# Designed miniproteins, single chains, part 17

Each design is a single chain, and the fold is of that chain. pLDDT is the mean over its residues in the fold that is shown.

## One batch from the design tools (miniprotein)

Design m563
Fold by ESMFold2-Fast:
Order: C-alpha cells, then sequence, then structure tokens
Structure m563 (fold): chain A 125 residues (1-125)
C-alpha cells in the first residue's frame, strides 16, 4: 500500500542517517536516527520489544558485512526483512559519508538515490 511504502521509506531514511552518524561519530544524530528506526519498525508491525532488539542488533553489527541473499529475503519473516533492509540502508549511509568526506558530494547523492530506489523496489517484490 502507499502507507506501507511511506513507512518503509522512513525506515530506510532513518537507517541511512544512522549509518552517516556512525561514520561521523555524531552522538546526537545517532540518538535521533535510532529513535526514528524504532518508531518506523513499530508502525510497520513489530512489537516495541522486537523493534528495540532489532535496533540493538543494527548498532552491534557491521552493516558493510551484512550479505542480503535472495534465500534470506524469501525465507525471512517481517523482522528479518526489515533488519536486512535497515542494514543495507545503513551501509549506504556509511559509504555516502565516506564519499562526502572525499569531496565527492555529487557522486554521494547519485549513489544514495540509486540505492534507495533499489531497496524500495526490492521491498515491493
Amino acid sequence: SAEERELVRRLLEAAFELGKALATGDEEAIRRATERIRRALVELGLSEERAEELVRKLLESDPSKVVVTLDDWRNGDLETRLYLLAGAAMAVGIEAAKLEAEGREEEAKEFVELRFHGLLHFWEQ
């Protein structure tokens, strides 16, 4: 639905901002992005406890090492799929921060737009 797509988009944006905040060490941005992720997860159908646990796993993981396979996606429950999408968006945020730090702001923007389009399309399948 259009509502579900908007919630997934908000989750991806929040996870992206968390990735950027983690790469730059912005503690206030980490707190804000963490709360936005938790809220989006609850609105997407997770319980408060499951949303908090998923956020904890995201903060403890290296998102650049999260390999999303088609089998993981197909066999995953809602929580697994949301974890994989959020992890992928965090990895995009980390790479965008790296490109921006190298003075490659236009490349960072194009990379983010392309990756977000792909993640939203992937969710809709």
Scores: mean pLDDT 81

Design m564
Fold by ESMFold2-Fast:
Structure m564 (fold): chain A 91 residues (1-91)
Amino acid sequence: ATAVVAPGESATFTVDLEEGDKLIVTLTNIGDKEAKVKVTLTHGTTITTEVTLKPGETFTLEFVAKESGTYTVTVTNIGDSPVKVTVTVEK
């Protein structure tokens, strides 16, 4: 799944994972200013990470599911540059 998240906007992705599946979140700053993004992963418990991206920079977050179930990824753009988000599952 892919979305472009403009400054001040959020995108939410819901994925069903099995134990041992790899969740890959790729963030690319597609603008000409510094981007700052908050990535939140929720499955019972919520984990939040903030990422700062220079123009054209790509950052990849990888998570291995320890439990089967539904996982929610919310990406919030708290910076000044649009960010392309890609969420992929590797079995």
Scores: mean pLDDT 82

Design m565
Fold by ESMFold2-Fast:
Parts: C-alpha cells; structure tokens; sequence
Structure m565 (fold): chain A 62 residues (1-62)
C-alpha cells in the first residue's frame, strides 16, 4: 500500500492525499476487466509505464 502511494507520487505526480484516495479506490477492483482498465488509465492519465502501472494495481489489490 505505501509503495503504491510512493509510486503514484514519484511517477504520477500526485499529492499524498490524491495517491492515497486512488489506492483506496483501486482496492475495490475484483475483476480482470477492472484491472486492465485501471492499468490503462494509470498509463494514459498519469504517464506511468506499463510495468509501473501493473505494480501499482498489484499493490493496491493485495
């Protein structure tokens, strides 16, 4: 969870509060479709690499 927040702040340019809220929202992902959409959104909206976006979603849903 903390590492996902750090990645969103360092690579996505989010504030700590914005990153924390996004991680909380992503923790509700339960389907493969939701996971793929979240990865794509992190890449297109925040400029994360695919590997960084996948790691954020993995940590948020652990």
Amino acid sequence: SERAIELLMEKGGLSEEEARRLVESMSKITTEVQRRVAIHDLMTELGLSREEAEEVVRLATA
Scores: mean pLDDT 84

Design m566
Fold by ESMFold2-Fast:
Structure m566 (fold): chain A 61 residues (1-61)
Amino acid sequence: SAKEYEKLNKELVALKKQIETSSPKDLPALRAQLNEVQDQLLKLELTAARLGKSLEEIEKG
């Protein structure tokens, strides 16, 4: 859904900011979370493409 896509994008931005300010000890866990969020976003984009929808439509719902 569009709301899910927006939520994942917000989580992506938050994780990137955390990585910038985090200690080396926390980086592997944050990078793993970032990869998971990116994977979910990619899956939503691929689904939209297969359904013939633009990225803008998936964001709006």
Scores: mean pLDDT 75

Design m567
Fold by ESMFold2-Fast:
Structure m567 (fold): chain A 86 residues (1-86)
Amino acid sequence: MIKVNFLIPKRPDMTDEEFEKVVEAVKKKAEELGIPYEVRKADPNTPGNPVKGLPDDYLVTAEVETEEQALELSRAIRDIIKEALN
């Protein structure tokens, strides 16, 4: 299995409610694809975080079986974030 990391950035123009909807949509998509995942804050001061983000950002670590599955999840996360900008 391949571990992949995705940053979910909280934009300054997003409300906390809008950002939580983005995070929930990402979780739901991973569950629909059957991908095991862990979501945590992308705190730059937290030891063991593979990707550094801003304190309000979230980090998703997913365990995928193929590179194709990783690409599908990556595209889905990107599209969810774009939709939240409307």
Scores: mean pLDDT 73

Design m568
Fold by ESMFold2-Fast:
Structure m568 (fold): chain A 80 residues (1-80)
Amino acid sequence: SVVEEELERLRKVLEERIEQFKKNPEKIDELLQQMQKAIDEQVARVAAADPEVTDQAALELTELALRAAKEMYEFKKKLS
């Protein structure tokens, strides 16, 4: 699944950068804001799409957005 592949990449990026974020805490909030903005933009694009033409892609993007938001929440909780 493309969704699972993207989430796996997200988890690896967060894990690899956790030590960098511990050294530069201000960058954590910047990354979280950037990722949240990207998620919001994808959700907005899905909502604007023609459901008949983009049903499969819309469902995958919506699932990715929701699951990415959960991953970001868990990442922030782990760093707190």
Scores: mean pLDDT 67

Design m569
Fold by ESMFold2-Fast:
Structure m569 (fold): chain A 73 residues (1-73)
Amino acid sequence: SMEREMVERFLRALEGTAEYLRANPDAEVARQALAQAQGLLDQLLPTLTDPALREEARAALARFEALVRELLA
């Protein structure tokens, strides 16, 4: 479905950014990436009718937020 494709694209974007940040830790880049990820999820959630896909997207952002907190410590 288009909704699953949108969620998978979002997940891949977060995974790629997380991989980059672990290899290249930078507090400013991490904060900017988190703000962009939060904005993307805010735009994505209203387009999703499947509660399982909404939860998958939220969980992915929560993992990314945890990574950013770890990198900023």
Scores: mean pLDDT 89

Design m570
Fold by ESMFold2-Fast:
Structure m570 (fold): chain A 82 residues (1-82)
Amino acid sequence: MSLEEVQDLAGRALSTSSQNYQRGLSGTKDVQIQSAQTNQQTYQQLQDALAKAPPDAHGQLQLAAQQSQQYYDGLQAKANAL
């Protein structure tokens, strides 16, 4: 993967995870579960990209993966509280 492809992927992943997190916060339990699952899928895609990315790109992918995981954990905690 090129550095530009990695930057684009990380940016899109963060945007998607943020949108799903906001949807989950204002949604029903089912929406919260679905949004958490989508963020988990995004996290896995970022982990796969990390394995294939050049070292210079790892920092951006790691930050994006960490943020996506935090959104997933937050939605799971909220769903479990309901």
Scores: mean pLDDT 76

Design m571
Fold by ESMFold2-Fast:
Structure m571 (fold): chain A 85 residues (1-85)
Amino acid sequence: SSAAQQKLLGFIQQLSDLARQIGEAKSVEEAKELEKKFKELKKEAENFIKENKDQLDPELIEQYKEAVKLFEEGLKKKIEELEKK
């Protein structure tokens, strides 16, 4: 449905915002708070995808997976950088 597609797009947009924020994080505390928000968002989004898989564009699900990977890679890089300071 259109509503299901819009909700998944909303999750992708939130993940993109978190990916930007993790790139800008200046402390381990900021990075950990962003990781917490990411984990909560990922859990909600994946439960939504599971419940609505037949109503969701497979390409949009792949975009979601790519957004998840970008945040996870950004977080790993940022934590490694900050822990060496």
Scores: mean pLDDT 87

Design m572
Fold by ESMFold2-Fast:
Structure m572 (fold): chain A 64 residues (1-64)
Amino acid sequence: LGKKASSMTTTELNKIHVEVGEEFAKEGKATLRYTPSAMGFPLVNPKTMDAGLEYGKRLEERLK
């Protein structure tokens, strides 16, 4: 991951996942777990199927 035109750097991906995951947790839709093995990405556990779909859409919007 290193090209700006069609992919984001690991740092940019990490920032997006943290921001979206924290927003989702603050809304009470998911729980987050940060572990060293996740390389800084939160392990997001959506509380419902609808919450999982919303999380995916929010990530997609931020990754554009």
Scores: mean pLDDT 65

Design m573
Fold by ESMFold2-Fast:
Structure m573 (fold): chain A 102 residues (1-102)
Amino acid sequence: MIEEILEKLREFLKKKGFSEEEIEELVKLVRDEFEFYKNSGLSIKGLIYSIKEFIKKTENKDLSYEKLKKMLKLIIQEVREKNVETEEEAEEVVEKVLKKLL
């Protein structure tokens, strides 16, 4: 499941036209967060739902690398701080971040 979402993220970033180095930096950021959750015995579901929702909401939007990186970092932070576990909570976090940074 984690590898599937990371591959979906990589393909999404590739379609945005980012460099291999930029793609690997963002994929590593998300992978490191999943590893933190696993090592801490926390549920990974909230983070999976949030990454899926972020891809879905931004798939057809033109975003710079720096803006997308800021959005991902803020989503990761909010998911951790709010202990997101459901699809509904993930949608609320993603919508809040997009509204703030778009």
Scores: mean pLDDT 86

Design m574
Fold by ESMFold2-Fast:
Formats: C-alpha cells, structure tokens, sequence
Structure m574 (fold): chain A 69 residues (1-69)
C-alpha cells in the first residue's frame, strides 16, 4: 500500500541517520525505539509499522551488520 511504502521510506531514512550518528549499538537502538514510539503515538497501524521496520532493516542489513554485528 502507499501508506506502507511511505512509512518504509521514512523508516529507512531514520535508520540510516541513526546508524550514521550513533556512537554505539545502545544509542542506535534508543533512536530506533524513539521512531517506533513516535509512530505508535501518531496512531500508525502496528502491523504496517512492523512490516515497514522489517523492510527498512532488510534494506540496511549489511550496513547494520558491518557497524554492530
């Protein structure tokens, strides 16, 4: 859906920024959790949010693995 596509794009941009600006894994996870909390507070569907985060994580999998294992 368009909603899933837009949210996935936003998640990729947020994760990429978090990956670039976080000094360690804990800070990265805090920034990811902040994004999730913001989307939940906005009333985003939980299944849609879960799918978007899965797609965003898959897109950045190699970069995340290289940075944090």
Amino acid sequence: SMELEELTKEAIEHLREALATSKDRDEFLQKVNAFVREQVEKGVDHDTLSLALREATAELADEIAARFG
Scores: mean pLDDT 84

Design m575
Fold by ESMFold2-Fast:
Formats: structure tokens, sequence, C-alpha cells
Structure m575 (fold): chain A 79 residues (1-79)
């Protein structure tokens, strides 16, 4: 599980990084924030799937990502 999960995360990180560079080059601030939101949502999902994390660690990770997602959604609403 962890090796497959890590491979999925690495692939997603490469894809999001490439798209982020394109958004930055285009001056697309809204698109960049949308990519950060996608990354945070994916990280939240992967934290829940991680067999190495306890239920308590997963709950803590979800709480942290939910706060960050809310901040990004608020920022996106201003753009």
Amino acid sequence: MDAELRAELERLQEELTARAKEAIAAGDEKGFVELQLEAAEAAREYALRAESLSEEEKAEAVERYDRFIAELEAKLAEL
C-alpha cells in the first residue's frame, strides 16, 4: 500500500507542479490557487488512505487540511 500510495503522490505532485508553473507563467493567480486547492484535497484523501497513520493522526491531518482548504476557498472567492 505505502509504495503504491507514494508512487501516486509523486505522479500527482509532478502533474500539479507542471500545471502550477504554467499558471504562474500565464499570470493566472486564480488558476494557481485552484491548483493549490486540488493539491490540498488530494493530500487530505491520501492521508485518509495511509495505513501507516493511526485514526487519531488521520483525524488531525483531516482537520489541518480542512482548515487550509477553507482558507484557499475564501481566497479563490476573492479572485
Scores: mean pLDDT 80

Design m576
Fold by ESMFold2-Fast:
Structure m576 (fold): chain A 61 residues (1-61)
Amino acid sequence: GKLTYEQVKPLDDRGRLAALNAAIKGTPLKPLSLEEVRAIKTDEELRELVERINEALEQVK
């Protein structure tokens, strides 16, 4: 199912990693590392990542 920014924003780094990688598993995208999740510095970067994952999910189904 589609991932939302609102679901991911309130999570800590480990929660974000788990949620993002669960969504990515249904796509050809490479799984994220904890270091890559920690590198997300702004709400805008997080939103852009969620949108990218959703676009990949939409292309598979």
Scores: mean pLDDT 80

Design m577
Fold by ESMFold2-Fast:
Structure m577 (fold): chain A 72 residues (1-72)
Amino acid sequence: SPPSEAEQRAFARELEALMLAYYESTDPARRQELIDRVRALVQQALAQGLPLARLQELWREVQERVARRVAA
C-alpha cells in the first residue's frame, strides 16, 4: 500500500530537518553524512510505494520552506 498522509507528513518533516541541518553545518564530513541520510530517506519512501510525482511535490515544498528559513 502507498504511504498514508501521516507517513507522508513524517517524511516531509524529516527531510526538512535534514536539509536545515545541512545548511547550518560548516563541517564537510557532517554535510556528507546528512546527504547520505537524505538519500536513504528518499530511497525508503520510494520502496514504501510513494509515487515519484508525490515525492517531487513534497521535495519542492520542503525546499521552498528551507530556502525561506536559511535565506541563502
Scores: mean pLDDT 87

Design m578
Fold by ESMFold2-Fast:
Structure m578 (fold): chain A 86 residues (1-86)
Amino acid sequence: MSDSEIFAEFARKLAELIETDPEARELAERAQAELEANADDPEKGAKIELEFLEEVLKLAEKKGDKELAELTREVIKIKEEAIKKA
């Protein structure tokens, strides 16, 4: 699966989770607020995004959603590789 396909599937599964789970919605709203507060700091933004992804991974594991957990791990790996190359 290409990186863009991984991101698309992750976004679809995450959107479903946010619609059905108040915990996921709260995590997304908090991450969005933190990203907006740090819009002028791309390094801090990257950190906030990774922390959000780690929380999504924990929630997916807690719920037994193996597919979302695997997608979240792949997205984390892609983002960590991007930071490492910078």
Scores: mean pLDDT 82

Design m579
Fold by ESMFold2-Fast:
Structure m579 (fold): chain A 77 residues (1-77)
Amino acid sequence: SSLEQLELAAALTLSLLREASEEQIKKAADRAGVSEEQLKKLLELSKKDKVEISDLVEIFGRDPTPLVRFARALEAL
């Protein structure tokens, strides 16, 4: 089930995004293959009190892979 993986990957990625600089975020997104449109939407979600799984599916579909790559890239910076 990709939905549980998507939720876990998103929780980790959003936590890392809140701690990272703008330069680190842009570099990590490029490494992970996260588009500028996806990044913009994800940054908007990071400012919300609550993130719904439907918000994540709208941006990434049911594929957790870009979020997993993004989290790993953020941790490496």
Scores: mean pLDDT 81

Design m580
Fold by ESMFold2-Fast:
Structure m580 (fold): chain A 89 residues (1-89)
Amino acid sequence: HMEELRQRDYENALAGARAALEDVKKLIEEMKKNGVTPELERKLSIALIAARLQVVALEWLAGENDPEVQELRTELDKLEKEADKIIKE
């Protein structure tokens, strides 16, 4: 029972983290194509907060040594740097 719940929680957390990072990527690409607007900057800030929380939740469930956690953390760090550069331009 506990193993089944852990697997479900992990799969849900992994899906959530991936979806949150994809949302950040889409907003960054929209900003690159259409320019930075106050609305897009706000949406990006919210999406980044959501992505950070989802990755932290996945780390809590799977541990920092999980390959998926390491990949998503690296991707999040890259996206945060890209977002910072775009907003500062």
Scores: mean pLDDT 82

Design m581
Fold by ESMFold2-Fast:
Formats: C-alpha cells, structure tokens, sequence
Structure m581 (fold): chain A 130 residues (1-130)
C-alpha cells in the first residue's frame, strides 16, 4: 500500500502538469479528459488513506472532500486543482525532490494526500458559499 499510495500521488501530480499544459494551450476538451482522470485518482488516494487511518475525523474529512470534488463539473474541478497546485508549488516541488532521493515515509505520503484533499474541499466550499 505504500508503493500504491506513492504511485497514485506521482500519477496525480503528473496529471496536474498535463492539465496545466492543456490550460495554457486553451484545450478545453483535453482539460475535461484530464480532470476526469484526476477525480478517479483522487478517489483512489482517498480510499487508501481511509484504510490506513483509525481517526474518524480524518475519515470524515476525506469523504467530505471526495463528495465536494464529485459535485463539480470536470472543468471546474480542473480549475480548482490548478489553483491549489499553484498555491502549493513549493510543497509539490519538495515532494518530487523527496521521491527522487528516496526520502519518503508512509506518514509523509498520507499527510500530503490529506492536505491536498482538505485543500480541494476548502476551495469548493469557498466557491459555493461566496
């Protein structure tokens, strides 16, 4: 499950890079395609983290975050993910560096996943209440 979570996070961040390229190209159809793939990967990440935690509050936060993500159109989800990635560029760059150096713990992978899921939920709530 450590390797599964690591590989899903790597896939997720790779899809964000592809989404950024599609956004710069103005390719709306490609953005929708990538955003659907991002949602699928995000749900798999959430399920793995839920299996690894005994904290009911964290399980609820993850379920709420996935529900928030599922409530958006693919293009809106893609935009939310791009905003979150841009806001957290330094943290994402550090993650990529730690992957290359083999310096990742299972807890660090879980923390990164939870932080990203929380960020999605917060941005969705901000967009729907303001």
Amino acid sequence: SFEELKNLLKEFFSLIDELEAAYRAGDQEKMEEIAKELLSVLKKIGDLVIEKTTNPAIKKRIKDAIKSAESLSPLTLGRVVLVLARMNKEELDKFKEKVDNGELSEQELIDIAINFLDGVDLLVKTLTTT
Scores: mean pLDDT 81

Design m582
Fold by ESMFold2-Fast:
Structure m582 (fold): chain A 65 residues (1-65)
Amino acid sequence: ADEVREAVERMNELLEKIKNLVKVVDENGTLVIYLKNVDKETRKLAEELKEEAAKLGIDVEIIEL
């Protein structure tokens, strides 16, 4: 459906914009995202990523290093 396609495209855009990304790990269907030197912009992008992932039924956990 168009909604799924839009969510996937936006998740990819958000991942490209997160410059502080250390790694992404799949843990039993939960996407664990490790970030370093997190600022307000990075937190906003991470929250938007969680929202888009939720549309796909994907759980996202953010870990700040």
Scores: mean pLDDT 78

Design m583
Fold by ESMFold2-Fast:
Structure m583 (fold): chain A 97 residues (1-97)
Amino acid sequence: VTPEQKEFAEFRKRYEAGEITEDELVEEVKRFIDSPDGSLQLGAAELLLDYLDRTENPSKEAIEVLKKIAEKLLSSPDPALQRIGQLLLDYIEEKEK
């Protein structure tokens, strides 16, 4: 396990315990999506999606970070990552209705 993966696991535990504010979530997710580790990018996207699913009025900042993650995944040469990126965009469209 890399130090970054350990940091992400710790952050996820704090999120699941309800200790994370939206501002802190957006900041940390943005940090992890800038990682070259695709597993951290996907994990960060999953946390943000879970937050958006539980939140009636997600911030514009949270939506913008999710769009950035989706665009980054869509630019990947990996078809599996491209598919996840498309699913994220579809989710954003639904949530903005």
Scores: mean pLDDT 75

Design m584
Fold by ESMFold2-Fast:
Parts: sequence; structure tokens; C-alpha cells
Structure m584 (fold): chain A 83 residues (1-83)
Amino acid sequence: MEKVSKQAMEEAELALRYAKLALEYADVSEKQAKSYMAAALSSMLSAMDLAGRSDKETQEKVHEKLGEVTDLLKETLKKLEEK
């Protein structure tokens, strides 16, 4: 159980890191930004699955971080759609 909670948090942190990279690269390379967005979504799905199998405290912390990831991905999409 402890291992699953740790893995859930690690995947959530990885998703957040990829989401930040996606936003950074949105102004530099659309291809790289989209690649990082895909990586963030993959880690986000893994974090959600693992969190669902962990304790309530871990679930709450993962959901909070995934909220931040979602906001960053929305900002990235907006930048990629800007003229």
C-alpha cells in the first residue's frame, strides 16, 4: 500500500513536470509542446489509477496536483491556438 501511494505521487509530479515543459515549449516548438502534453496526460492517467488504489490523503494530494497539471495544459493549448 505504501509503495502504491509513493508511485501515485511520483506519477503526479512527473505529470506536473511535463505540463510545465509543454507550456515552456509552446512558444518555441509546437511539436515538442504537443509531445510533452501527451507525456503529461499519460502520467496523469497513471497517477489517477494509482491514487484510486491508495489512501484518502494520497488521493487528495494527487487530485490537487492534477488540477495544476490541467490548468497548465489549458494554458498550453491557448498559446498554441493564439495567432
Scores: mean pLDDT 84

Design m585
Fold by ESMFold2-Fast:
Structure m585 (fold): chain A 67 residues (1-67)
Amino acid sequence: SAAERREAQEKALKRFEKRGEEAVEKLKKEHPDVYKKLVERAKYMGWGRRTFLAMAIAAVDELQKAG
C-alpha cells in the first residue's frame, strides 16, 4: 500500500542519514584530505545534504576497496 511504501521510504532515509553521518565522521578522522576535497566539490557543484552524504558513503566504500 501507499502507507507501507511511505514507512519503508522513511526507514530507508533514516538508515541512509545515519550511514552518511558515520561516513562523514570517518572521513574527517581517517582521511581529512579526502573530506576537504569532498567539501570543496560540494560547494562548487551546489550539492545539498543528501547528495553530500551519498558522496561521503561512496568515498568511504571506494577507500575500503583500494586498501
Scores: mean pLDDT 84

Design m586
Fold by ESMFold2-Fast:
Structure m586 (fold): chain A 78 residues (1-78)
Amino acid sequence: DAEVEAAARGLAEGVAELAKDPEKAAELRALVDAQIAEAAGTLPQEVLDAVRAGLEAALAGDVEAAARALVEAARLAR
């Protein structure tokens, strides 16, 4: 799905750019943690794990690994 791949890459690039500021990286991690906790009753744990893996990869500057994890999360959510 080219649209999902493009969206995943865009998100990964955006998070990697924010990760250059350690305060913004910490704030984003906290926001994602809160969203994952809220979604824990609604989404499968595998989807939440893939989203977290994508965030950690993007925060580390690994855009390719982050994009792959986000595509996997979208696939698992179907």
Scores: mean pLDDT 77

Design m587
Fold by ESMFold2-Fast:
Structure m587 (fold): chain A 83 residues (1-83)
Amino acid sequence: MKQQLLAQIQAIIDQLKKQNASPKDIAALQAIRDDAERLGPTVSTLQTLLRIFQQILNTPDEFEREVDIGVADLVMAVEKTIR
């Protein structure tokens, strides 16, 4: 789980960088990835990721469609894990 989660977050960061997304959004995801790498995916980390991914999914930009698809799959996986 941890390595797959970190790889998926990195893939989303890389996609956002290619699409010249907000540096603030990129920095937020990088910080969360770094925290998950050091501490492991805690419930708090997963809840913060879910909140950010929900914000990304609400962005009506067709250029971000590939990111949105990846984010939706990860959101569903995280929601099933959170209690």
Scores: mean pLDDT 66

Design m588
Fold by ESMFold2-Fast:
Structure m588 (fold): chain A 75 residues (1-75)
Amino acid sequence: MSPAELRELAVRLTGLELYLVAIENGAEATPEELEEKLEEAREIAERFAAWGDEESAERARRLAERLEEKLEELR
């Protein structure tokens, strides 16, 4: 990955983690929005894993699991 792509992935991961914290504290979310965020988290995990950043990949995988849990609660 280029340095710009890596930085963008890190920013996106942090943004999704903050989004999940907000949702867990009662912020509004639609199933469609959660599904979109879940797809983003999975993509970020795969890209970090491909780059060899297993710690960031694992963070993104745990985030994806939590987002999937929230999505299933709304279905």
Scores: mean pLDDT 82

Design m589
Fold by ESMFold2-Fast:
Order: C-alpha cells, then structure tokens, then sequence
Structure m589 (fold): chain A 100 residues (1-100)
C-alpha cells in the first residue's frame, strides 16, 4: 500500500514522460519510438523503486512492449499510440489501487 504523497509523486513522474509521447507521434516514427522507450524506462524505474508494484508493472510493460513492437512492424503508428495510451491508463490504475 502506498501513501497519497507517494501515489501523487509516481503519477507526476509518469505524466512527464507520457506528455512526450503525443509530441513524438506528431514529430514522426523515430521521435515516437524514443518517447515510448523513455516512458517504458520510467515505468521500469518505478517498478524497481516500488516492490509491491514490481511484478504487475513489469508484466504489463512486457505485454504492452510486445504489442507496440508488433504494431510498429506493421506500420500501424495509430494502433501503437493507442496501446501506449492504454498502458499509461492501466499503470495509473495499478498505482491508484495501492492508495487506500
């Protein structure tokens, strides 16, 4: 279980990396891939710093990365963006569930 302050700090860090993804999408494939990579790195760091969330966050990140890589290989940038948006929402929900 996380405190309200811990939840808010984690969500603030996630929002900072997530905000780059929409800008990356507009800038093109290379910028989008870089922003997605940075967001996954931020989630991995959060998982390592928060043992109670580690297993669920790592599983979600692995599943999402596989799907995003598949969509990008198919030249489906819009589909890849949608999967990353879903990932961000699911990660945020997992963090909020630790707040009681």
Amino acid sequence: KLSEEEVLEILRKLRESHSKIAKGRAAGLEAFKKAVEEHFADVKKIAEENPSLKEELEKLAEETKKKVDELLAANDLDGAFAEVEKFHNEVSELIFKEYE
Scores: mean pLDDT 80

Design m590
Fold by ESMFold2-Fast:
Structure m590 (fold): chain A 95 residues (1-95)
Amino acid sequence: SMKEYLEELYEKLLELHREGKPEEAIELAKKADLSDQTRTALTLLAAIDAALESGKLNEKEKEALEILREEIKRVLAGEISAAEATARAERRTEE
């Protein structure tokens, strides 16, 4: 199913980001049979989750990435575009 395909790809992208291999994660995502919006959102979600798990972020950085994460999940749900998600996250972090 599409859900299983996205979950498997997400886990592989997350592992590559955890290993400090963001370029390999980008190349893997490019080979995926996905729309540009879904590919962008999934790649960003994996990178955000790896950063949040790293323990290297301050509280302000964690808050900003959690907000972006929520908006990117809306892109994966087909509710908004990646551009709208970024704009919404920026507005929410300025409040």
Scores: mean pLDDT 85

Design m591
Fold by ESMFold2-Fast:
Structure m591 (fold): chain A 93 residues (1-93)
Amino acid sequence: MVLSLDDIVAEAAAIPARMQELGLDEEKKKERVKNFARMLARMVERGQLTPEQAAEALEALARAAEAVGDEELAKLAREYARLMREGKYERIY
């Protein structure tokens, strides 16, 4: 299934609040963000997103994480956005 960029950004922005509501521990939150970044990396490799669009989705996740007070998750999402822009997909997997 191909999602629009707007749908992907909306999903990314919903992730931090959803994980907080579910009471996930920090390890599970980090794993979910990593899995989301891996999904975006695969979409870039398949030509479904540009690296810039993937980074935009991760930055949306980072802003949403800050809004719920999860600064560590925000830092992780921004690091993955940086790796996307630098083409370092192997460091996300």
Scores: mean pLDDT 81

Design m592
Fold by ESMFold2-Fast:
Order: structure tokens, then sequence, then C-alpha cells
Structure m592 (fold): chain A 81 residues (1-81)
């Protein structure tokens, strides 16, 4: 439950990062990415079974590969209990 909530919040933050990025607000986009990464790290600690997917999502987010980051995060959400 807690890990699922954290993953859903992280996906929400990534969506906000996408909106900021499309609006040219790169500083705000980076802030939302950093917040999403923190949520992903906590989710990975609570749900070791999705840790690899979470780590890959974090890397994709750092690379501004939002479609891949969101895809991996949704895959993690599907696998978490």
Amino acid sequence: EKAKELLEKAISKLREAVIAFLNGDYEKSKKYIDEAIKLFEEAGKLAPEVRELVERAIQAAKDYNFPEAIRLAKEALEKVK
C-alpha cells in the first residue's frame, strides 16, 4: 500500500515535470524530477521486488526521457503488492 502510494505520487510529479518542461520552465521541471526521484527511492526501499524498475525509472527521469520513466514507473506499480 505505502509503496504503491509513493509510486503513484512519483508518476504525478513526473507528469508535472513534463508540463513544466513543455512550458520551457526547466528549473520547475528539474524540481519535480528531484521530488519524483525521492519518492521512487522510498518506494524501492519498501518494495525490493520493484527496485530494479525504480532505479531504471530514476535514470530515465534524470535523462529527461519522460515517456520511458513513466512507462517503467507504471510497470513497477503493476508489480508492487
Scores: mean pLDDT 86

Design m593
Fold by ESMFold2-Fast:
Structure m593 (fold): chain A 104 residues (1-104)
Amino acid sequence: SRLSVEMLQLAIRLLGQKNLLPKTADGGIKKSTLIEYATEKFGASEKEVNEAIKDLVDRGVAEEVGDYIYINPLSEETLKKLQEVLVDFLKIEGLDTSIVSELL
C-alpha cells in the first residue's frame, strides 16, 4: 500500500463522508466496492483494507453489518483535520496528493 494502516483508516473515514461510492439508503458501503476503490487508488491489498476496517470497528468509528461498512459521520472540524493529516503524510512521503484529491 502507498498508505500506512493509520492513513488508510483516515482515507476510509473520509470516503464515508463523500458521495464517491454507492451507498444504501442508510449509508452502508458494500465492503467489496470499498476494497476495489482502495486497491485502485491507494495500492492497498485486500488484507490491508480488511485490517483497516477491523481497526475502525474496534475503535467504535465504523460498523460492519453483513457485506456492508457503515462509517460514523464526522464533524466539519474532524473532517478538515483528517484531510490535513492525510495530505501532510503524502507530502512527507513524497507521494502524489492527487491520489486523495477526491477525498478533499
Scores: mean pLDDT 84

Design m594
Fold by ESMFold2-Fast:
Structure m594 (fold): chain A 100 residues (1-100)
Amino acid sequence: MERLEKIAEEAGERLRELAEREGLEEEEVELLERAPFEPLKAVKESFKSGLTEEVIEKLREIIEEARRAIERGELTPFEQEVLRLLIRTVEEALKELEKL
C-alpha cells in the first residue's frame, strides 16, 4: 500500500510542476495533481474485494487507449507529456502488483 501511495504522490507532484509550467489555473493544477490517485485507489480497493486481476486488466486497457490517443497526433505537447506520465505511473503500479 505505502509504495502505491508514494508512486501516486511522486506522479502528482510532477503533474503539478508540468501544469504550473503551462500556466494553468490552480483548480486545473489540483485536478492533475490528484489524477494519479484514482487508478491506484481502484487497485487498493480491488485487494479487499478479490477483483485485483480484473482491475489490472482494465488498467492495461486504459494504458493502451492512452497510447493510441498519443499516436493519433490530436493531442498538444502538454497533453502528451501529461498522458505519458500517467501511463508510466500506472505501469509502475502494475509492476509493483506483479511482484506479489
Scores: mean pLDDT 75

Design m595
Fold by ESMFold2-Fast:
Structure m595 (fold): chain A 88 residues (1-88)
Amino acid sequence: MKEVEEEIEEGREQLRKLGFPEEFIERIEKLIKEYLETKDLGVAMEAIIEIHTKLKIIDKETIEKLLEKAKEYGADKSMIETLEKYLK
């Protein structure tokens, strides 16, 4: 769909504006496409963690806080499982 392709291109532009290399943008694009097709929030969370880790602004303590908040707000099981995976 044109709409999905447009959202993916907007995502690519945002990552370029943040100074990420094209190889990393291609990897995140793959995760965004998978999320848009599957609606799996775990895939979306994986993309978010990858971006923040590359920016050096997310560490284990931040992920632990995100997991605590995700559980507190009743986030999807796939999102919680993705956060738990990064804490191992």
Scores: mean pLDDT 68

Design m596
Fold by ESMFold2-Fast:
Formats: C-alpha cells, sequence, structure tokens
Structure m596 (fold): chain A 61 residues (1-61)
C-alpha cells in the first residue's frame, strides 16, 4: 500500500544521490530495491519502472 510507494520513492532518491557521487554500485542496488517495493504497489509500478530506466541509462553512460 502507501508504505511500499514511499519506500520505492525513497530508494529512487538514494539511487540518484549515489549516481551523483559516482557510486554506480550503490545506485544499482537502490534501483533494484525501488523496483522490489514498486511490485507490491501495482498502481505505481509503471512510473517507478520509467524513472528507474532513466537512472539506469545514466549509470551505464
Amino acid sequence: AADAVAQAASHLVRAINALFEGNKEEALKHLDAALGYARQAPEALPNVERVAKEIREKIEK
């Protein structure tokens, strides 16, 4: 429910911060956690997947 969406959002923010610090390993770890929480909230999953894809593309570039 709401807690799963909040956890997914928190991990997306942590992934962005890790990417900014150059820590690609931590960024990927937080993306995986965000997607895990988003799967518990199907209504939020498509939006979390889109944001996660954008962050992952920046990590790989």
Scores: mean pLDDT 79

